# Designed miniproteins, single chains, continued (5): the designs that were tried, part 37

Each design is a single chain, and the fold is of that chain. pLDDT is the mean over its residues in the fold that is shown.

## One batch from the design tools (miniprotein)

Design m17259
Fold by ESMFold2-Fast:
Structure m17259 (fold): chain A 76 residues (1-76)
Amino acid sequence: SEEERRRLLALLHLAVAGSSVTVAERMKKNNQDEALIQEQVDDAIRQAKRAMELAPDDEKIRKKAEEVIERAKEIK
């Protein structure tokens, strides 16, 4: 169904968001370039927001996306 397709796409964006924030956290721990860290932070937030837009009624996706955004903001 179209709803299942949107949910699958939301999960893919959420997976990318999770990967980007994990990379940003590792880069920050290793004192890597701040501009490159910020690119990963911005990508994580963008991907997480896209996941929420694709599946606005999916509480589990929204909660996980919000957790990614909070982690990204903690990196600065």
Scores: mean pLDDT 89

Design m17260
Fold by ESMFold2-Fast:
Structure m17260 (fold): chain A 94 residues (1-94)
Amino acid sequence: SEFEELKKLLKSKDYDDRLLALRKITKLKDEEKKNELLTLALKDKDAGIRAAAARLAGELKNPSQELIEALKELTKDKHESVREAAKEALEKIK
């Protein structure tokens, strides 16, 4: 399934694979799967992926509670760019 393929891509050791997964996630029409995949990306090892995922999360119309909780945790991230992206995302979503 596309969901399982994207989930595998997000768990790749290759930074570019995980970035590609984020681009593909933006095109998903299934809001539940989109929320789940973005929540995984918010926990990525690389600050660049976490920041990108946070900005995409801010564009969601129906964010899950799990996603909102993950964004709140990122406001305390060690990298300033991630903290800023998470704060901006939370301002855009309710």
Scores: mean pLDDT 87

Design m17261
Fold by ESMFold2-Fast:
Structure m17261 (fold): chain A 68 residues (1-68)
Amino acid sequence: MVLSEEEVEAGVEKLVAALEASGASPAQRAHVLRQLADEERAIAEKTGNEAARYLAELLDARAAEFAA
């Protein structure tokens, strides 16, 4: 499946909002987002999927914001 960058960005923001609504701490949010980023990066490395690479980059960036 090929998602647009806008769709990927919207998906990440919805995930972040759901984590915030669940009462997860900033550290817990960072941990979850990094785990997902690692999974998507592994998929990108294995398959060459650019959308998975972009998703991993966005997830990692959002995780860094919660850890800072």
Scores: mean pLDDT 79

Design m17262
Fold by ESMFold2-Fast:
Structure m17262 (fold): chain A 63 residues (1-63)
Amino acid sequence: MREAELARRLSELGRELGPASVLLTRRDQAGEPPDEEIAEAERRVGEGLKRLQPLADELNAEL
């Protein structure tokens, strides 16, 4: 895997997962935000994890 390609994929995942993680943390601590935002955050986390798995598989194949 090329270093630049790996960095791009990680940045993309970070952009998608970061806000979702914050929303889930706020729900746990304060009972906010509303259910619709939590459902969206959960979907984003799930999608990011699906993208992370192929990336990990590619890295393992190169090792």
Scores: mean pLDDT 66

Design m17263
Fold by ESMFold2-Fast:
Structure m17263 (fold): chain A 106 residues (1-106)
Amino acid sequence: DEVQRQAREDVELAIETLRKSVEEASKENPKNKKKLEEEAKKMEEYARKAVDDPEKIDEYNKKLSEHGTNLVKIASESSLKILLKVIGGVIAMVGSVSFAGIALER
């Protein structure tokens, strides 16, 4: 339905925002660029899995928090505020999609 479609689009937008923020964080910390990109890729993977299988939201939220925490630990201090905001945005959008999926499936 349109509600599920919009929720999926919102998750993809959050993923795009994460990608852009990681690109900027990588400019501030080029030594750790590969690690930042790998952790962001894992967040993208679990965010999409949550859209496809909302019944496993607790598992995927734990993974998103784990990889988000790794991003924060790797990032330079100048990138921390934006990364925390963007990581929180991905987790929030995933929660919205998963709630809609559970509520509509019965």
Scores: mean pLDDT 79

Design m17264
Fold by ESMFold2-Fast:
Structure m17264 (fold): chain A 104 residues (1-104)
Amino acid sequence: SAEDLFANAYLAYRLGLYKQALKWAKKVIEEYPDSKYVGLAYYIIGLAYLHQGNIKEAARYFYLALVKYEEELKKWLPDSTIEFFKNLAEKYLTPEEKAEVEKE
């Protein structure tokens, strides 16, 4: 299920298994695109990139999660985390890069 795949992604992330976290999170998006876990899966992808030092890619995925799934993310994540996404996007993404994310 989407929940099981997301649970696997989150557990892998918590264990520092970032490659596995990316694999499971991408499966949520690919196999269950209409599930309530898609926004959270993009969040896990962003976290995995952030912890690997790819801050710009992390900002891109956090911004994607925010612009497409903000209402669902707010049910699970504190306001400070939502603000962190906005701050990373402002610092690391150009207006053109933000527009490209908004098209996806």
Scores: mean pLDDT 86

Design m17265
Fold by ESMFold2-Fast:
Structure m17265 (fold): chain A 90 residues (1-90)
Amino acid sequence: NLVEEAKKLLEQARELLEQLREEYSEELVRKTIELLNKALELVSQIEDPEVREELFNEILDLLHELSTILARHLGEEAAKELLLKLLNES
């Protein structure tokens, strides 16, 4: 079930974002990006357009949270570059 698998990946990404807020780690950033990228691939395959839009919006929310964390540690430019890289690889 693509929907359930995507939701599980998003929950894992949310947990990693909570860890990143408490203790910044490049490894956790990489893992979060991998989870969000995989979730995006699964979401793109969902046939129900309403469910796809809902899960895509959750991915965007998590990317926005990640961007905020990255901007505080790396600066806004580096945060934007990482988000663009994530979008290009999907």
Scores: mean pLDDT 81

Design m17266
Fold by ESMFold2-Fast:
Structure m17266 (fold): chain A 79 residues (1-79)
Amino acid sequence: MLDQQIKQLREQKLEEAKKRSQEKRDELDKEAQTYLAKTTPEQGAQYMAQKQQQAEDEDSRLLAEATRQANKASQQLRA
């Protein structure tokens, strides 16, 4: 059924976005640890807050892109 395929496609795209977000966060955490070893605690605290905000923004962007791609694919399935 078309609606069921559309739902599965959206769920798949959202799951892929979550996985990419997690991989990006893990990468940023490793970079942050390297930076924190070379900087002051005060600068480190600001850097971590900034990186957390960037990660949240990236998660939102990936989720929006996944939703957009799912909608486009849904339109193609209906055509």
Scores: mean pLDDT 75

Design m17267
Fold by ESMFold2-Fast:
Structure m17267 (fold): chain A 62 residues (1-62)
Amino acid sequence: MKEELVEKLLNAPDLGARGRILQEALEKGEITPQEAVDLASEVIRKEGGAFGAAPLTPPEPA
């Protein structure tokens, strides 16, 4: 649904830039924490799991 945000995240070559984009949207109240989770999942999926394929390692410092 937030295709614009997804495209921005995919366009960002660095994970740091992606985090900043998400944080800005959250601070502006453009998206909710739930939407951020969905966006992160979509980006990871589209990039083919460029993050971590090991299920032992939990996503994010929970």
Scores: mean pLDDT 66

Design m17268
Fold by ESMFold2-Fast:
Structure m17268 (fold): chain A 75 residues (1-75)
Amino acid sequence: ERSEEILEEYREEVRKLMEETKEEVEKLKEKGKEALELMRKTTEETSPLQGSIVGMKALADGVGEAVEGILKKRA
């Protein structure tokens, strides 16, 4: 009866949420790769410390964009 329908609706909402979250997580992984590449390049051109700072900043910016994307999709 209605309890079965509520459980099924909940399952469908969870599935949709997982699909949307998975897409944003994949984008975050790509930004992580970009940050590592930027860190490597900056390390070669300047220093390991500067490379680490630049790489971490790029990753933080990527996380911010991913969070904003998730929030916009749920508005």
Scores: mean pLDDT 72

Design m17269
Fold by ESMFold2-Fast:
Structure m17269 (fold): chain A 74 residues (1-74)
Amino acid sequence: SADEILAEAEARIREAARELGVPEEVTENMVKMLRDLLASTLAMRPDLSDAQLRARADVLVEHLRREMERLAAS
């Protein structure tokens, strides 16, 4: 389900944030960004299968991980 895919993606972001030492406030902003981007995707593409949504979530998680790495280095 979309909820399960989102929960898995959020867990991945939270785990990466813990490993990188990212503050909780920044972590919550990343999670919100993930939710907003996936919600926007579903609004534009309500026809997406769970497999297609998972693939898009995986791409977003990688982009947000890179952003967290950049912020942690600052």
Scores: mean pLDDT 84

Design m17270
Fold by ESMFold2-Fast:
Structure m17270 (fold): chain A 97 residues (1-97)
Amino acid sequence: MELAKEVVERLSKLSDEEQNEIADRLEKVAREKKLPKEVLAAAMSLLYLAELYRENPEIAEKALERMYAKDPEVVEKAAKLAEEVLEELLKEKEAEA
């Protein structure tokens, strides 16, 4: 749960262009690793919650808590996937600067 909250907060600070790039990379990495569709769906949901977090962090946190309560293992795997993709994007942005 802590990782998922941290990932949502970090993703919320990205530009719309960077969020679209994260979405594309999530699909690519999930396909390459042959991850369950539920993990990719949860990771995409975390990205949408990041957008909601910009407008209302309390509502986003409650939505995340409900997702975690239903399937904590899937949400944890999704958060790790999103973190990996985010770290790779940030490294590439540093190289471009």
Scores: mean pLDDT 81

Design m17271
Fold by ESMFold2-Fast:
Structure m17271 (fold): chain A 67 residues (1-67)
Amino acid sequence: MPTAAELLVERTPLDEGRARDLVRLAGSAANLAALSPEDLQALLTTASGKPVSLETARELREALARA
């Protein structure tokens, strides 16, 4: 099973370092999965500096809930 950081790298413009930092800042994959899709989209867009779609945020939230 991919880690939370690996899922972020695969599905968003985040690199490995930024993805790991984001998971650390949130405290866990479960904390990221607890965000609304809209809040997760905003967080991912801010962290990557690039637009992230709501569809990507929804798919990631579902995947993170299982990590």
Scores: mean pLDDT 79

Design m17272
Fold by ESMFold2-Fast:
Structure m17272 (fold): chain A 92 residues (1-92)
Amino acid sequence: TIEEEFLKLIEERVAENEKRIAELVANGASLAEMQEFGDQVVGDMLAIMGEASNISKSLSKEKQEKLFKKVDEAIESLQEAYLNAVKELEAR
């Protein structure tokens, strides 16, 4: 379904962003470089939230709730990864 395809794209995007965060930490990136990447990710997530809103209009209430729950979980996971990376770089 369109909901399932969209959720898969969210999972792939989160995994790619988490990998990029880990690479920046491993390569000794500056806090400024990490924050610049964070700004790009925020813009990307706002775009995906807009698409989720559009898709949700064609879904049942139950599927809308599942979609937004998965989107929220994905954003929380990415935020945790980013904040942990910032803390590690600040400690250096």
Scores: mean pLDDT 81

Design m17273
Fold by ESMFold2-Fast:
Structure m17273 (fold): chain A 108 residues (1-108)
Amino acid sequence: MKTSLSQARDFLQSDEGLALLKQAFDTADKDGDGYLNQAEFFDALELLFGSDKNPNAGLLGKKLSDGVRFLLANNSTTFGKFDKDKDGKINFKEFVAGLLDAVENPFV
């Protein structure tokens, strides 16, 4: 039986899911350098999961579990978990890997 987190993982690895992740990433990447700083990273998450005012209005809000969205609400910890090389920037590969890590190994 698929859990909501298993469905989220499968979706994020699908062509549709990767296209939505890339759309959010490219939209948040204001300078087009292929990296998100902390502010741009949270802009990308708002595009995917919705804003604090409309959490289910984001591109993935209806397809992801509340657990993943709750994880992403902790700003200081969440950016650090996605920033695997600790350079203060997140590339698209780290962005996808961080979301998969959050789904496969939820700590909330």
Scores: mean pLDDT 65

Design m17274
Fold by ESMFold2-Fast:
Structure m17274 (fold): chain A 90 residues (1-90)
Amino acid sequence: KKEELSEAIRRLGLAANRAVDSADPETAEKARRKVDEHIQRAMEALDAGDYEKAVEHAREAGRVAIEASTDPELQEEVRKAMEEVEKAAK
Protein backbone atom coordinates (compact mmCIF):
# COMPACT_ATOMS: atom_id res chain seq x y z
CA LYS A 1 0.00 0.00 0.00
CA LYS A 2 2.61 2.61 1.04
CA GLU A 3 4.91 1.64 -1.88
CA GLU A 4 2.01 1.73 -4.38
CA LEU A 5 0.79 5.10 -3.07
CA SER A 6 4.34 6.52 -3.13
CA GLU A 7 4.76 5.47 -6.78
CA ALA A 8 1.33 6.91 -7.70
CA ILE A 9 2.17 10.26 -6.05
CA ARG A 10 5.53 10.33 -7.88
CA ARG A 11 3.79 9.71 -11.24
CA LEU A 12 1.23 12.41 -10.45
CA GLY A 13 4.08 14.86 -9.77
CA LEU A 14 5.61 14.09 -13.18
CA ALA A 15 2.25 14.43 -14.99
CA ALA A 16 1.46 17.68 -13.11
CA ASN A 17 4.81 19.27 -13.99
CA ARG A 18 4.31 18.28 -17.66
CA ALA A 19 0.84 19.87 -17.62
CA VAL A 20 2.00 23.18 -16.06
CA ASP A 21 4.72 23.44 -18.75
CA SER A 22 1.88 24.11 -21.24
CA ALA A 23 1.19 27.48 -19.52
CA ASP A 24 3.06 30.76 -20.05
CA PRO A 25 6.47 30.84 -18.27
CA GLU A 26 5.33 33.01 -15.32
CA THR A 27 2.18 30.94 -14.65
CA ALA A 28 4.16 27.70 -15.13
CA GLU A 29 6.82 28.73 -12.57
CA LYS A 30 4.21 29.69 -9.94
CA ALA A 31 2.11 26.55 -10.54
CA ARG A 32 5.18 24.25 -10.51
CA ARG A 33 6.20 25.68 -7.11
CA LYS A 34 2.71 24.97 -5.71
CA VAL A 35 2.64 21.47 -7.24
CA ASP A 36 6.05 20.66 -5.73
CA GLU A 37 4.94 21.99 -2.31
CA HIS A 38 1.80 19.80 -2.34
CA ILE A 39 3.75 16.73 -3.53
CA GLN A 40 6.29 17.28 -0.73
CA ARG A 41 3.46 17.54 1.84
CA ALA A 42 1.88 14.38 0.41
CA MET A 43 5.17 12.48 0.81
CA GLU A 44 5.60 13.80 4.38
CA ALA A 45 2.06 12.64 5.26
CA LEU A 46 2.79 9.25 3.66
CA ASP A 47 5.96 8.87 5.75
CA ALA A 48 3.90 9.70 8.87
CA GLY A 49 1.37 6.97 7.93
CA ASP A 50 -1.38 9.52 7.24
CA TYR A 51 -2.63 8.13 3.92
CA GLU A 52 -5.78 10.30 3.93
CA LYS A 53 -3.70 13.49 4.23
CA ALA A 54 -1.26 12.20 1.58
CA VAL A 55 -4.18 11.76 -0.87
CA GLU A 56 -5.56 15.22 0.01
CA HIS A 57 -2.23 16.91 -0.79
CA ALA A 58 -1.78 14.85 -3.99
CA ARG A 59 -5.32 15.82 -5.07
CA GLU A 60 -4.48 19.51 -4.52
CA ALA A 61 -1.29 19.17 -6.61
CA GLY A 62 -3.35 17.73 -9.47
CA ARG A 63 -5.97 20.48 -9.16
CA VAL A 64 -3.28 23.20 -9.36
CA ALA A 65 -1.76 21.57 -12.46
CA ILE A 66 -5.13 21.23 -14.25
CA GLU A 67 -6.02 24.89 -13.52
CA ALA A 68 -2.65 26.13 -14.83
CA SER A 69 -2.56 23.89 -17.94
CA THR A 70 -3.89 25.06 -21.31
CA ASP A 71 -3.59 21.57 -22.88
CA PRO A 72 -6.70 19.31 -22.55
CA GLU A 73 -4.64 16.15 -23.22
CA LEU A 74 -2.18 16.97 -20.42
CA GLN A 75 -5.10 17.86 -18.10
CA GLU A 76 -6.53 14.37 -18.81
CA GLU A 77 -3.17 12.73 -17.97
CA VAL A 78 -3.22 14.55 -14.61
CA ARG A 79 -6.81 13.33 -13.95
CA LYS A 80 -5.74 9.74 -14.70
CA ALA A 81 -2.74 10.09 -12.36
CA MET A 82 -5.05 11.44 -9.62
CA GLU A 83 -7.33 8.39 -10.08
CA GLU A 84 -4.29 6.09 -9.65
CA VAL A 85 -3.47 7.87 -6.36
CA GLU A 86 -7.07 7.30 -5.13
CA LYS A 87 -6.85 3.63 -6.20
CA ALA A 88 -3.46 3.06 -4.51
CA ALA A 89 -4.79 4.51 -1.22
CA LYS A 90 -7.62 1.92 -0.92
Scores: mean pLDDT 85

Design m17275
Fold by ESMFold2-Fast:
Structure m17275 (fold): chain A 65 residues (1-65)
Amino acid sequence: SQELLDEVSKLIEETNKRIEEMKARAEKLAQENPERADGIKRWADYEIERLKAETEYRVSLLLSR
């Protein structure tokens, strides 16, 4: 269904926006705390992967109906 595909596309777009906002936040924090930049980047990578997994799960629920 095109309607279902549009819903999935919107969900992915919203997730990508949240990922970019998180990257921007992490970049700012790393600039403010350069000695901890590696830790901040690792934290951001973890949170981004968590968001991706959550979105993948939500997409799978939509496609399984």
Scores: mean pLDDT 86

Design m17276
Fold by ESMFold2-Fast:
Structure m17276 (fold): chain A 55 residues (1-55)
Amino acid sequence: STPQPTTVEEIAAGARKLLDALGLPATRENARAAIRLIMPDASEEAVEAAVDLVL
């Protein structure tokens, strides 16, 4: 069990895991939604950076 993610890389890893668990394709829209579920208060810059790491 990993503590609350503090880095863009950790957020992206969590988003990839969530998408896989939900059976969703790794699209920009799905990655953004997954990242927002993990970190609803994340900045747009952090979300965009994490999306690039998911894809």
Scores: mean pLDDT 77

Design m17277
Fold by ESMFold2-Fast:
Structure m17277 (fold): chain A 60 residues (1-60)
Amino acid sequence: GSEALMQALRELANMLKNGEEITPETLRDLAEKYGVSQATVSRLLALLKSGEMDEEGIVR
């Protein structure tokens, strides 16, 4: 559900804030942990990096 997407988004945002490298393994592990697809996690990462979406899922 939406809560799982928000938790995945928040964890990705924290990893980026801490300067952690997001690897294909990171995307897979987050997808499995939150029950979402790797494509979904990759899309969230792209939106966070572009600044078009924040850690609360708000589009700017």
Scores: mean pLDDT 75

Design m17278
Fold by ESMFold2-Fast:
Structure m17278 (fold): chain A 57 residues (1-57)
Amino acid sequence: MELDPEEAAQALYDAFGPYLAKLDDARRRAVIRQLFPEASEEYLEAVLAHLNRLLAE
């Protein structure tokens, strides 16, 4: 993938932050998979970890 997981998480936060903030971890993971259908599980977990950090703020 072209984006680092942290950059991907920031882009998701900027575009969908209020929506993603209402979702639990499993649903956030499902959204990331929908947007990155070719991504590895390791990449998805990294994006989710960074996204969860941003959403906690």
Scores: mean pLDDT 79

Design m17279
Fold by ESMFold2-Fast:
Structure m17279 (fold): chain A 82 residues (1-82)
Amino acid sequence: DELERLRAVAARAVAEVPAAREELAALAPPELVPAIEARLEEAERLLREAAERDLSLEEVKELIRRALGHVMEVGRLIEAGE
């Protein structure tokens, strides 16, 4: 079941967020940390909603897509900060 698989992926991603935030604090430029943390917090919120709420497959896909957008923006901010 694609829906069940995607929800499991989202749940796993949420479980990995604390480690990712700790790694981010070590790697990110200090001036960009607040913006990056805000993006990761929003990504976690979207992934948690995808994992925990009774949503359709299309709604889960959209939440994961939006969360990925925030993660990609974090990557761009770190790259630009170099």
Scores: mean pLDDT 81

Design m17280
Fold by ESMFold2-Fast:
Formats: structure tokens, sequence, C-alpha cells
Structure m17280 (fold): chain A 98 residues (1-98)
């Protein structure tokens, strides 16, 4: 089923919060994931971005691309810290979904 306007709005807000969390962690801690994990994640991201664009979700596609680009610059520790930062925002968005 096509994503509803509300689902798209919540996805956009979640991705923007995730991007902000990744950018803040990149200021404190910078590292890189192993090359094999980067290649697999990059391919999956390109396929997802292409699919989102085909659905007319250009803004979400660009946010997914930006999120993946930032995520690959962080180590596992940096990614975990970013996840902890975005958790309260995701919990708030989940309440708005209800």
Amino acid sequence: APMSEREAELAERALEAGIEALEEELKKYEGEAPAEEKEAAEKATEELVAWLREQGLERIAELVRRYAELAKKLSEEGLQAAAERVRPVLEELEREWE
C-alpha cells in the first residue's frame, strides 16, 4: 500500500531527528564501519532511495540518502550513541501516531 501523508510526515520527522543525532555524534567521535558492511548498506540504501523516488517520496528519499551517508562515517559506538539521542524523539512521534 502507498504510504499515507501522515506516515510520510512521521518518517520525515524521524529521519531528520536521526540525521541531527548522527551529526552531533560526528562532532565528538568519528570512525568508520568495516568496508564489507559499508558496501552492503550502500547498496540497500540506493535500492531504498530509488524505490522511494518511484513512490513520489522525494524528500524522504533524500533524507534516507543523507542519513546513510552520515551513518557510514560513524563506528558502532558512535551509531549506538546516536540511537540513544534519537530514542526520545521516536517515542514522541510514536505517541503522535496514536
Scores: mean pLDDT 68

Design m17281
Fold by ESMFold2-Fast:
Structure m17281 (fold): chain A 97 residues (1-97)
Amino acid sequence: SVEEVAKILLEALERIREAVEGHPEAQKIVEEGEKRLREALKKNASIEELLEIFNETVGRVVLTLDEKGALDVARAVMEIAREAGERIAKAHPELGE
């Protein structure tokens, strides 16, 4: 369901927020992404739209961390995103076909 995908993505963004503690620019990007995702949900967004918001947010966070030389934190963020993607693929195998 859209609600199940949204829950996985919001939980992943919360983990990313914790991982980027001490990186204010990255934290702001995560907070903006969470707000966008919640607002999209209220407007009955599709799973594809929620995934687009999540992927854009993760990409911006990783880029910001890379530019600051925080490569270990960037790798942690990418791992959290990968795990979220695997959970969604398992819950919604139709999205991978």
Scores: mean pLDDT 85

Design m17282
Fold by ESMFold2-Fast:
Structure m17282 (fold): chain A 87 residues (1-87)
Amino acid sequence: MKIDEIAERIAEVVRKELEKLGYDEKTVEAFANAVRNWLKEAFEAGKTIDEIIEQLKKEIERLGPTATDYKKVLNALIEELEKIKNE
């Protein structure tokens, strides 16, 4: 799968999760774009899917019991990346 295809697929997961949580279109698009750009930069820098998943897991642990909505989004990203890895 091409880097752009992975990044857009993950951005779509961000959009769906934030929409489910009741966020407005401007907020949804801003976060989806930020995640897409971060992923493109990470892959272009030579990071593997496994390294990206590990980074997201560490971020969830860092957040602890707070930021419940953000953790839901991060967990959805991890699940989609694990699906892509197993394809």
Scores: mean pLDDT 82

Design m17283
Fold by ESMFold2-Fast:
Structure m17283 (fold): chain A 62 residues (1-62)
Amino acid sequence: AEEETYEAIRRGDNARFGELFKDPEKREEAWKGFSRFVKEELPAAVDAAIERNKLRVELEKL
């Protein structure tokens, strides 16, 4: 369930993600997969968004 949740989020499979959280027996492992995605993947995505915003702000000041 943990790895399945991680892959579902990374893939954008909202239906599978929802199924894993609706199963009480898989919910704990689903939260582990979500937490792992947030810790491992989200920082890089946030950094990329910040960098794009910095370029936009610099261009607007020119």
Scores: mean pLDDT 69

Design m17284
Fold by ESMFold2-Fast:
Structure m17284 (fold): chain A 86 residues (1-86)
Amino acid sequence: SEESGRLLAEAFRALSAGDVDKAIELLQQIVSKTAAENLVQGLLLSVGPDPAKSQKGLEHFEQALKQTENPVLRRVIESLIDSLKR
């Protein structure tokens, strides 16, 4: 939905600014707290060149994907997983 896409974009902007709590709050409007926390942790772990941290980020994205049926969020998470497998 347009609302899910807007909230995801705002959450990613908040994370880029270092505001983890705001990112989780925005994501909780479309998914559970557990799914929001897994998505945010996955993003934070995937920012650097460390393959061990990227592997942990991948695990968090896979958990978030299991915890949401939102089609916009699922598509975004699948894209993030694909980018880490390259």
Scores: mean pLDDT 84

Design m17285
Fold by ESMFold2-Fast:
Structure m17285 (fold): chain A 64 residues (1-64)
Amino acid sequence: MSVQQIIDAFKEAVRNGNLKEAQTLLDQLQSYVDQGLLSQSALRSVVVEGTAISIRRIGDELDE
């Protein structure tokens, strides 16, 4: 499975509010960083994007 597929799955899990699944996928991405298959900066970018999606979802739930 490609790193991009895990990143896409992580973003989808965050959008759906599946925080437990998102955490599991994030742990897999951290494993790829530890193996040298993904840079720490790339993982940081994924976390930032996931945070933005989560904030947007919360904002929508607060009737904005």
Scores: mean pLDDT 76

Design m17286
Fold by ESMFold2-Fast:
Structure m17286 (fold): chain A 97 residues (1-97)
Amino acid sequence: MEEEKKKEERERIRLGLIQAIVYIMLVEEREPDESASAREIIERALELAKKYKDETMLKIAEELRRLIEKYGELEREEILEARREAREVVEELKRLE
């Protein structure tokens, strides 16, 4: 039961990280630094959300920061997978224009 809950919360962190990366890529027209941790990516998304007054992204980034503090940082492989999925999402969004 505890293992299942940790798995679900880590998956929520991963999905939220994809949203944060997509947001950064759409706002800055560039990918986050290749060496960036999930915390660093989330903090960048939080900074951008505050700057542009994006209340939806602000709530997402603040919740992700809280979840990472409680459940721990993502592994490098999980971050690379999230980055890959975020690139695919951005490509699809640009195709819909």
Scores: mean pLDDT 81

Design m17287
Fold by ESMFold2-Fast:
Structure m17287 (fold): chain A 93 residues (1-93)
Amino acid sequence: KEEAIKKLKEAADYLHRAADVASTWEQAEITTLLIGVIVLAKYLPKMSDEEAIEAIERLIERAKSLLPHVNDEARQLLEQAIKKLEEAKEILK
């Protein structure tokens, strides 16, 4: 679980950087994702692996839904965040 938490923290860093380069409206949506990842990382030790995987999958779906609506720099950072979320999911399998 420590390795999965590390990947969630790496995803949070990419989301923070994406929010910084996004427009004002997109920044709000990316910040909501960031809060979701931080909360998940905090509660991961108390969750089952199945619950954690489901929560990560929901965050990945939300992040993917934002990709068409953000600028190119924020999009690249969101794609890196998605990759880190998928890596966290693989660790929990």
Scores: mean pLDDT 84

Design m17288
Fold by ESMFold2-Fast:
Structure m17288 (fold): chain A 80 residues (1-80)
Amino acid sequence: SAAEEAEFRELAARILDLRERAGKGQPDDDEAKEVADKLLEYKKQGKLPRVERAVLEQVLARAKAAGDADAVARLEELLA
């Protein structure tokens, strides 16, 4: 639904912000866990829309460039 797509876009943006903050030595592990858990729930429901997938792929590219192995593994799991 449009509401689910909007939440997915918001969650993807929150992941980007969290990974940027983590790269600066300011991680928010509780927020990261909540966002990841919500995305995995939607993935299990088969509700990963193309527009949100593209945003997640951008975040994955940034994680790979930064050498963030944890972020890469988590994002590849979400995108699989």
Scores: mean pLDDT 70

Design m17289
Fold by ESMFold2-Fast:
Structure m17289 (fold): chain A 98 residues (1-98)
Amino acid sequence: SDLALIAEVEAEILAGKRRLGVALQVAVAVTVGLPVDPEKVAELAEHLGLDELAEAIRAGDWERALELALKVIEEEMPGKGLEVLEILIRRAREELAR
């Protein structure tokens, strides 16, 4: 189920995959048009060793930021990370339509 897959990915993030968590947040926000604080998100990405992602965010290069976030998601949880991203995007769009 969607919820079981989300729970599995959330458990991995809580267990230490903080880079996956940041990359998912960036990918969802960019894709659905959610407001982000670019400096705070860039600082968090930089602290987790995602220097290219932090640079793209600070530059306002959201196309590059999304590309880099998708790469991190696939590297941290191959297949499942991107499947959860699609579920999170759908749920975020449903929430915004309320």
Scores: mean pLDDT 86

Design m17290
Fold by ESMFold2-Fast:
Structure m17290 (fold): chain A 64 residues (1-64)
Amino acid sequence: TQQALDDAEAWATRLFGPEAGKEARDNAERLIKERGLSPQEAAAVATTAVALRKVGDEIDAEIA
C-alpha cells in the first residue's frame, strides 16, 4: 500500500535528510513498476540501498 512508501520516505528523511527520503520513495516506486515487487518489499529494498550508500559515503569521509 501507499503507507509502506510513505514510511520508507519518512525513515530515510530522518536518517539522511529530505533528499534521501525522496530518493528512497522514487526508487521504491521504480522497483514496483519495473520488477513488480510489492510495496513492502520495494520499500525495504530501496531503504536498504540508500542506507548502504550513505554508510559508504561516511566511511570515505572519515578517511578510513
Scores: mean pLDDT 76

Design m17291
Fold by ESMFold2-Fast:
Structure m17291 (fold): chain A 73 residues (1-73)
Amino acid sequence: SMEEEIAKRAGEVAKEAVEKGLISEKEGMRLAVGIQSAPLEEAERLLREAEEAVRKGDSEAIRRMGDEGLRAG
């Protein structure tokens, strides 16, 4: 399902961000939970923006995506 795909990719992007040293393990958990907790359309957008932020090494953007997801849920 789309929800399962988002959950999997949210976990993967959070893990990559932590492994690259861009965010803490706690912030990675917030990112994954935040994306998964958001309404579907917001979750898809947050996931895309988080993946882009990880590619660019933008730690502040990654943290914002997690916080935004948690507020949207």
Scores: mean pLDDT 86

Design m17292
Fold by ESMFold2-Fast:
Structure m17292 (fold): chain A 62 residues (1-62)
Amino acid sequence: SLDELAERGLAQHRRGAAARGSVGVDPEDSKALLLKGLEQALKVATDGDRDLIQEQLDELKK
């Protein structure tokens, strides 16, 4: 249901905020989180958006 999707998204957002609240977050950890976020975006993106997201992933993997 829409309520379940909204709760899931909000919980995920709260979890991310709590994790980012930690002092001394390693830059490599931040990069790993960005890679995971982009991979999730690729799963729901249209073909045009997938090309842009793939370019960002390739750039971060360097």
Scores: mean pLDDT 64

Design m17293
Fold by ESMFold2-Fast:
Structure m17293 (fold): chain A 86 residues (1-86)
Amino acid sequence: MKKREEARKIAEEAVKNAGKLSVDEIIDYLRKIAELDLETAREEIGKVLDAFYKVKTPEEAARVRKGADEILEEVEQKKIDELLNS
């Protein structure tokens, strides 16, 4: 419960600061969200990306989109690996 709430707060922070954050900083925010709660990351990444597309170039937005997809796959794989090694 608390991890999901923390993930949503981080997502709201990323949306509010989208214009001030670099591509790498947005990707770091998305990673933190996904590591806290993967389901919240899937829900909130769309909002973060929408905010980012309004204030950044198409090339920067494409890099964030690619980074977001890679993070979701990486975190999901880590959870699978943890289950298999348990």
Scores: mean pLDDT 78

Design m17294
Fold by ESMFold2-Fast:
Structure m17294 (fold): chain A 56 residues (1-56)
Amino acid sequence: MLDKVLKAAKLVLEKGEDVDPAEIAKESGISVAVARKVQAAVKEDPEKVKGLIENY
């Protein structure tokens, strides 16, 4: 599950913060609710999210 969440975070960073969370959920294999939370986290702290991805 963590790997799918990280994939979702990468997609949000690549496509932009205004991307449709349903599209992120479909491509990463997570729920829309989780995709929305990932999108919100990236929008609020993109540098921190990017650091987490790099450290993983």
Scores: mean pLDDT 77

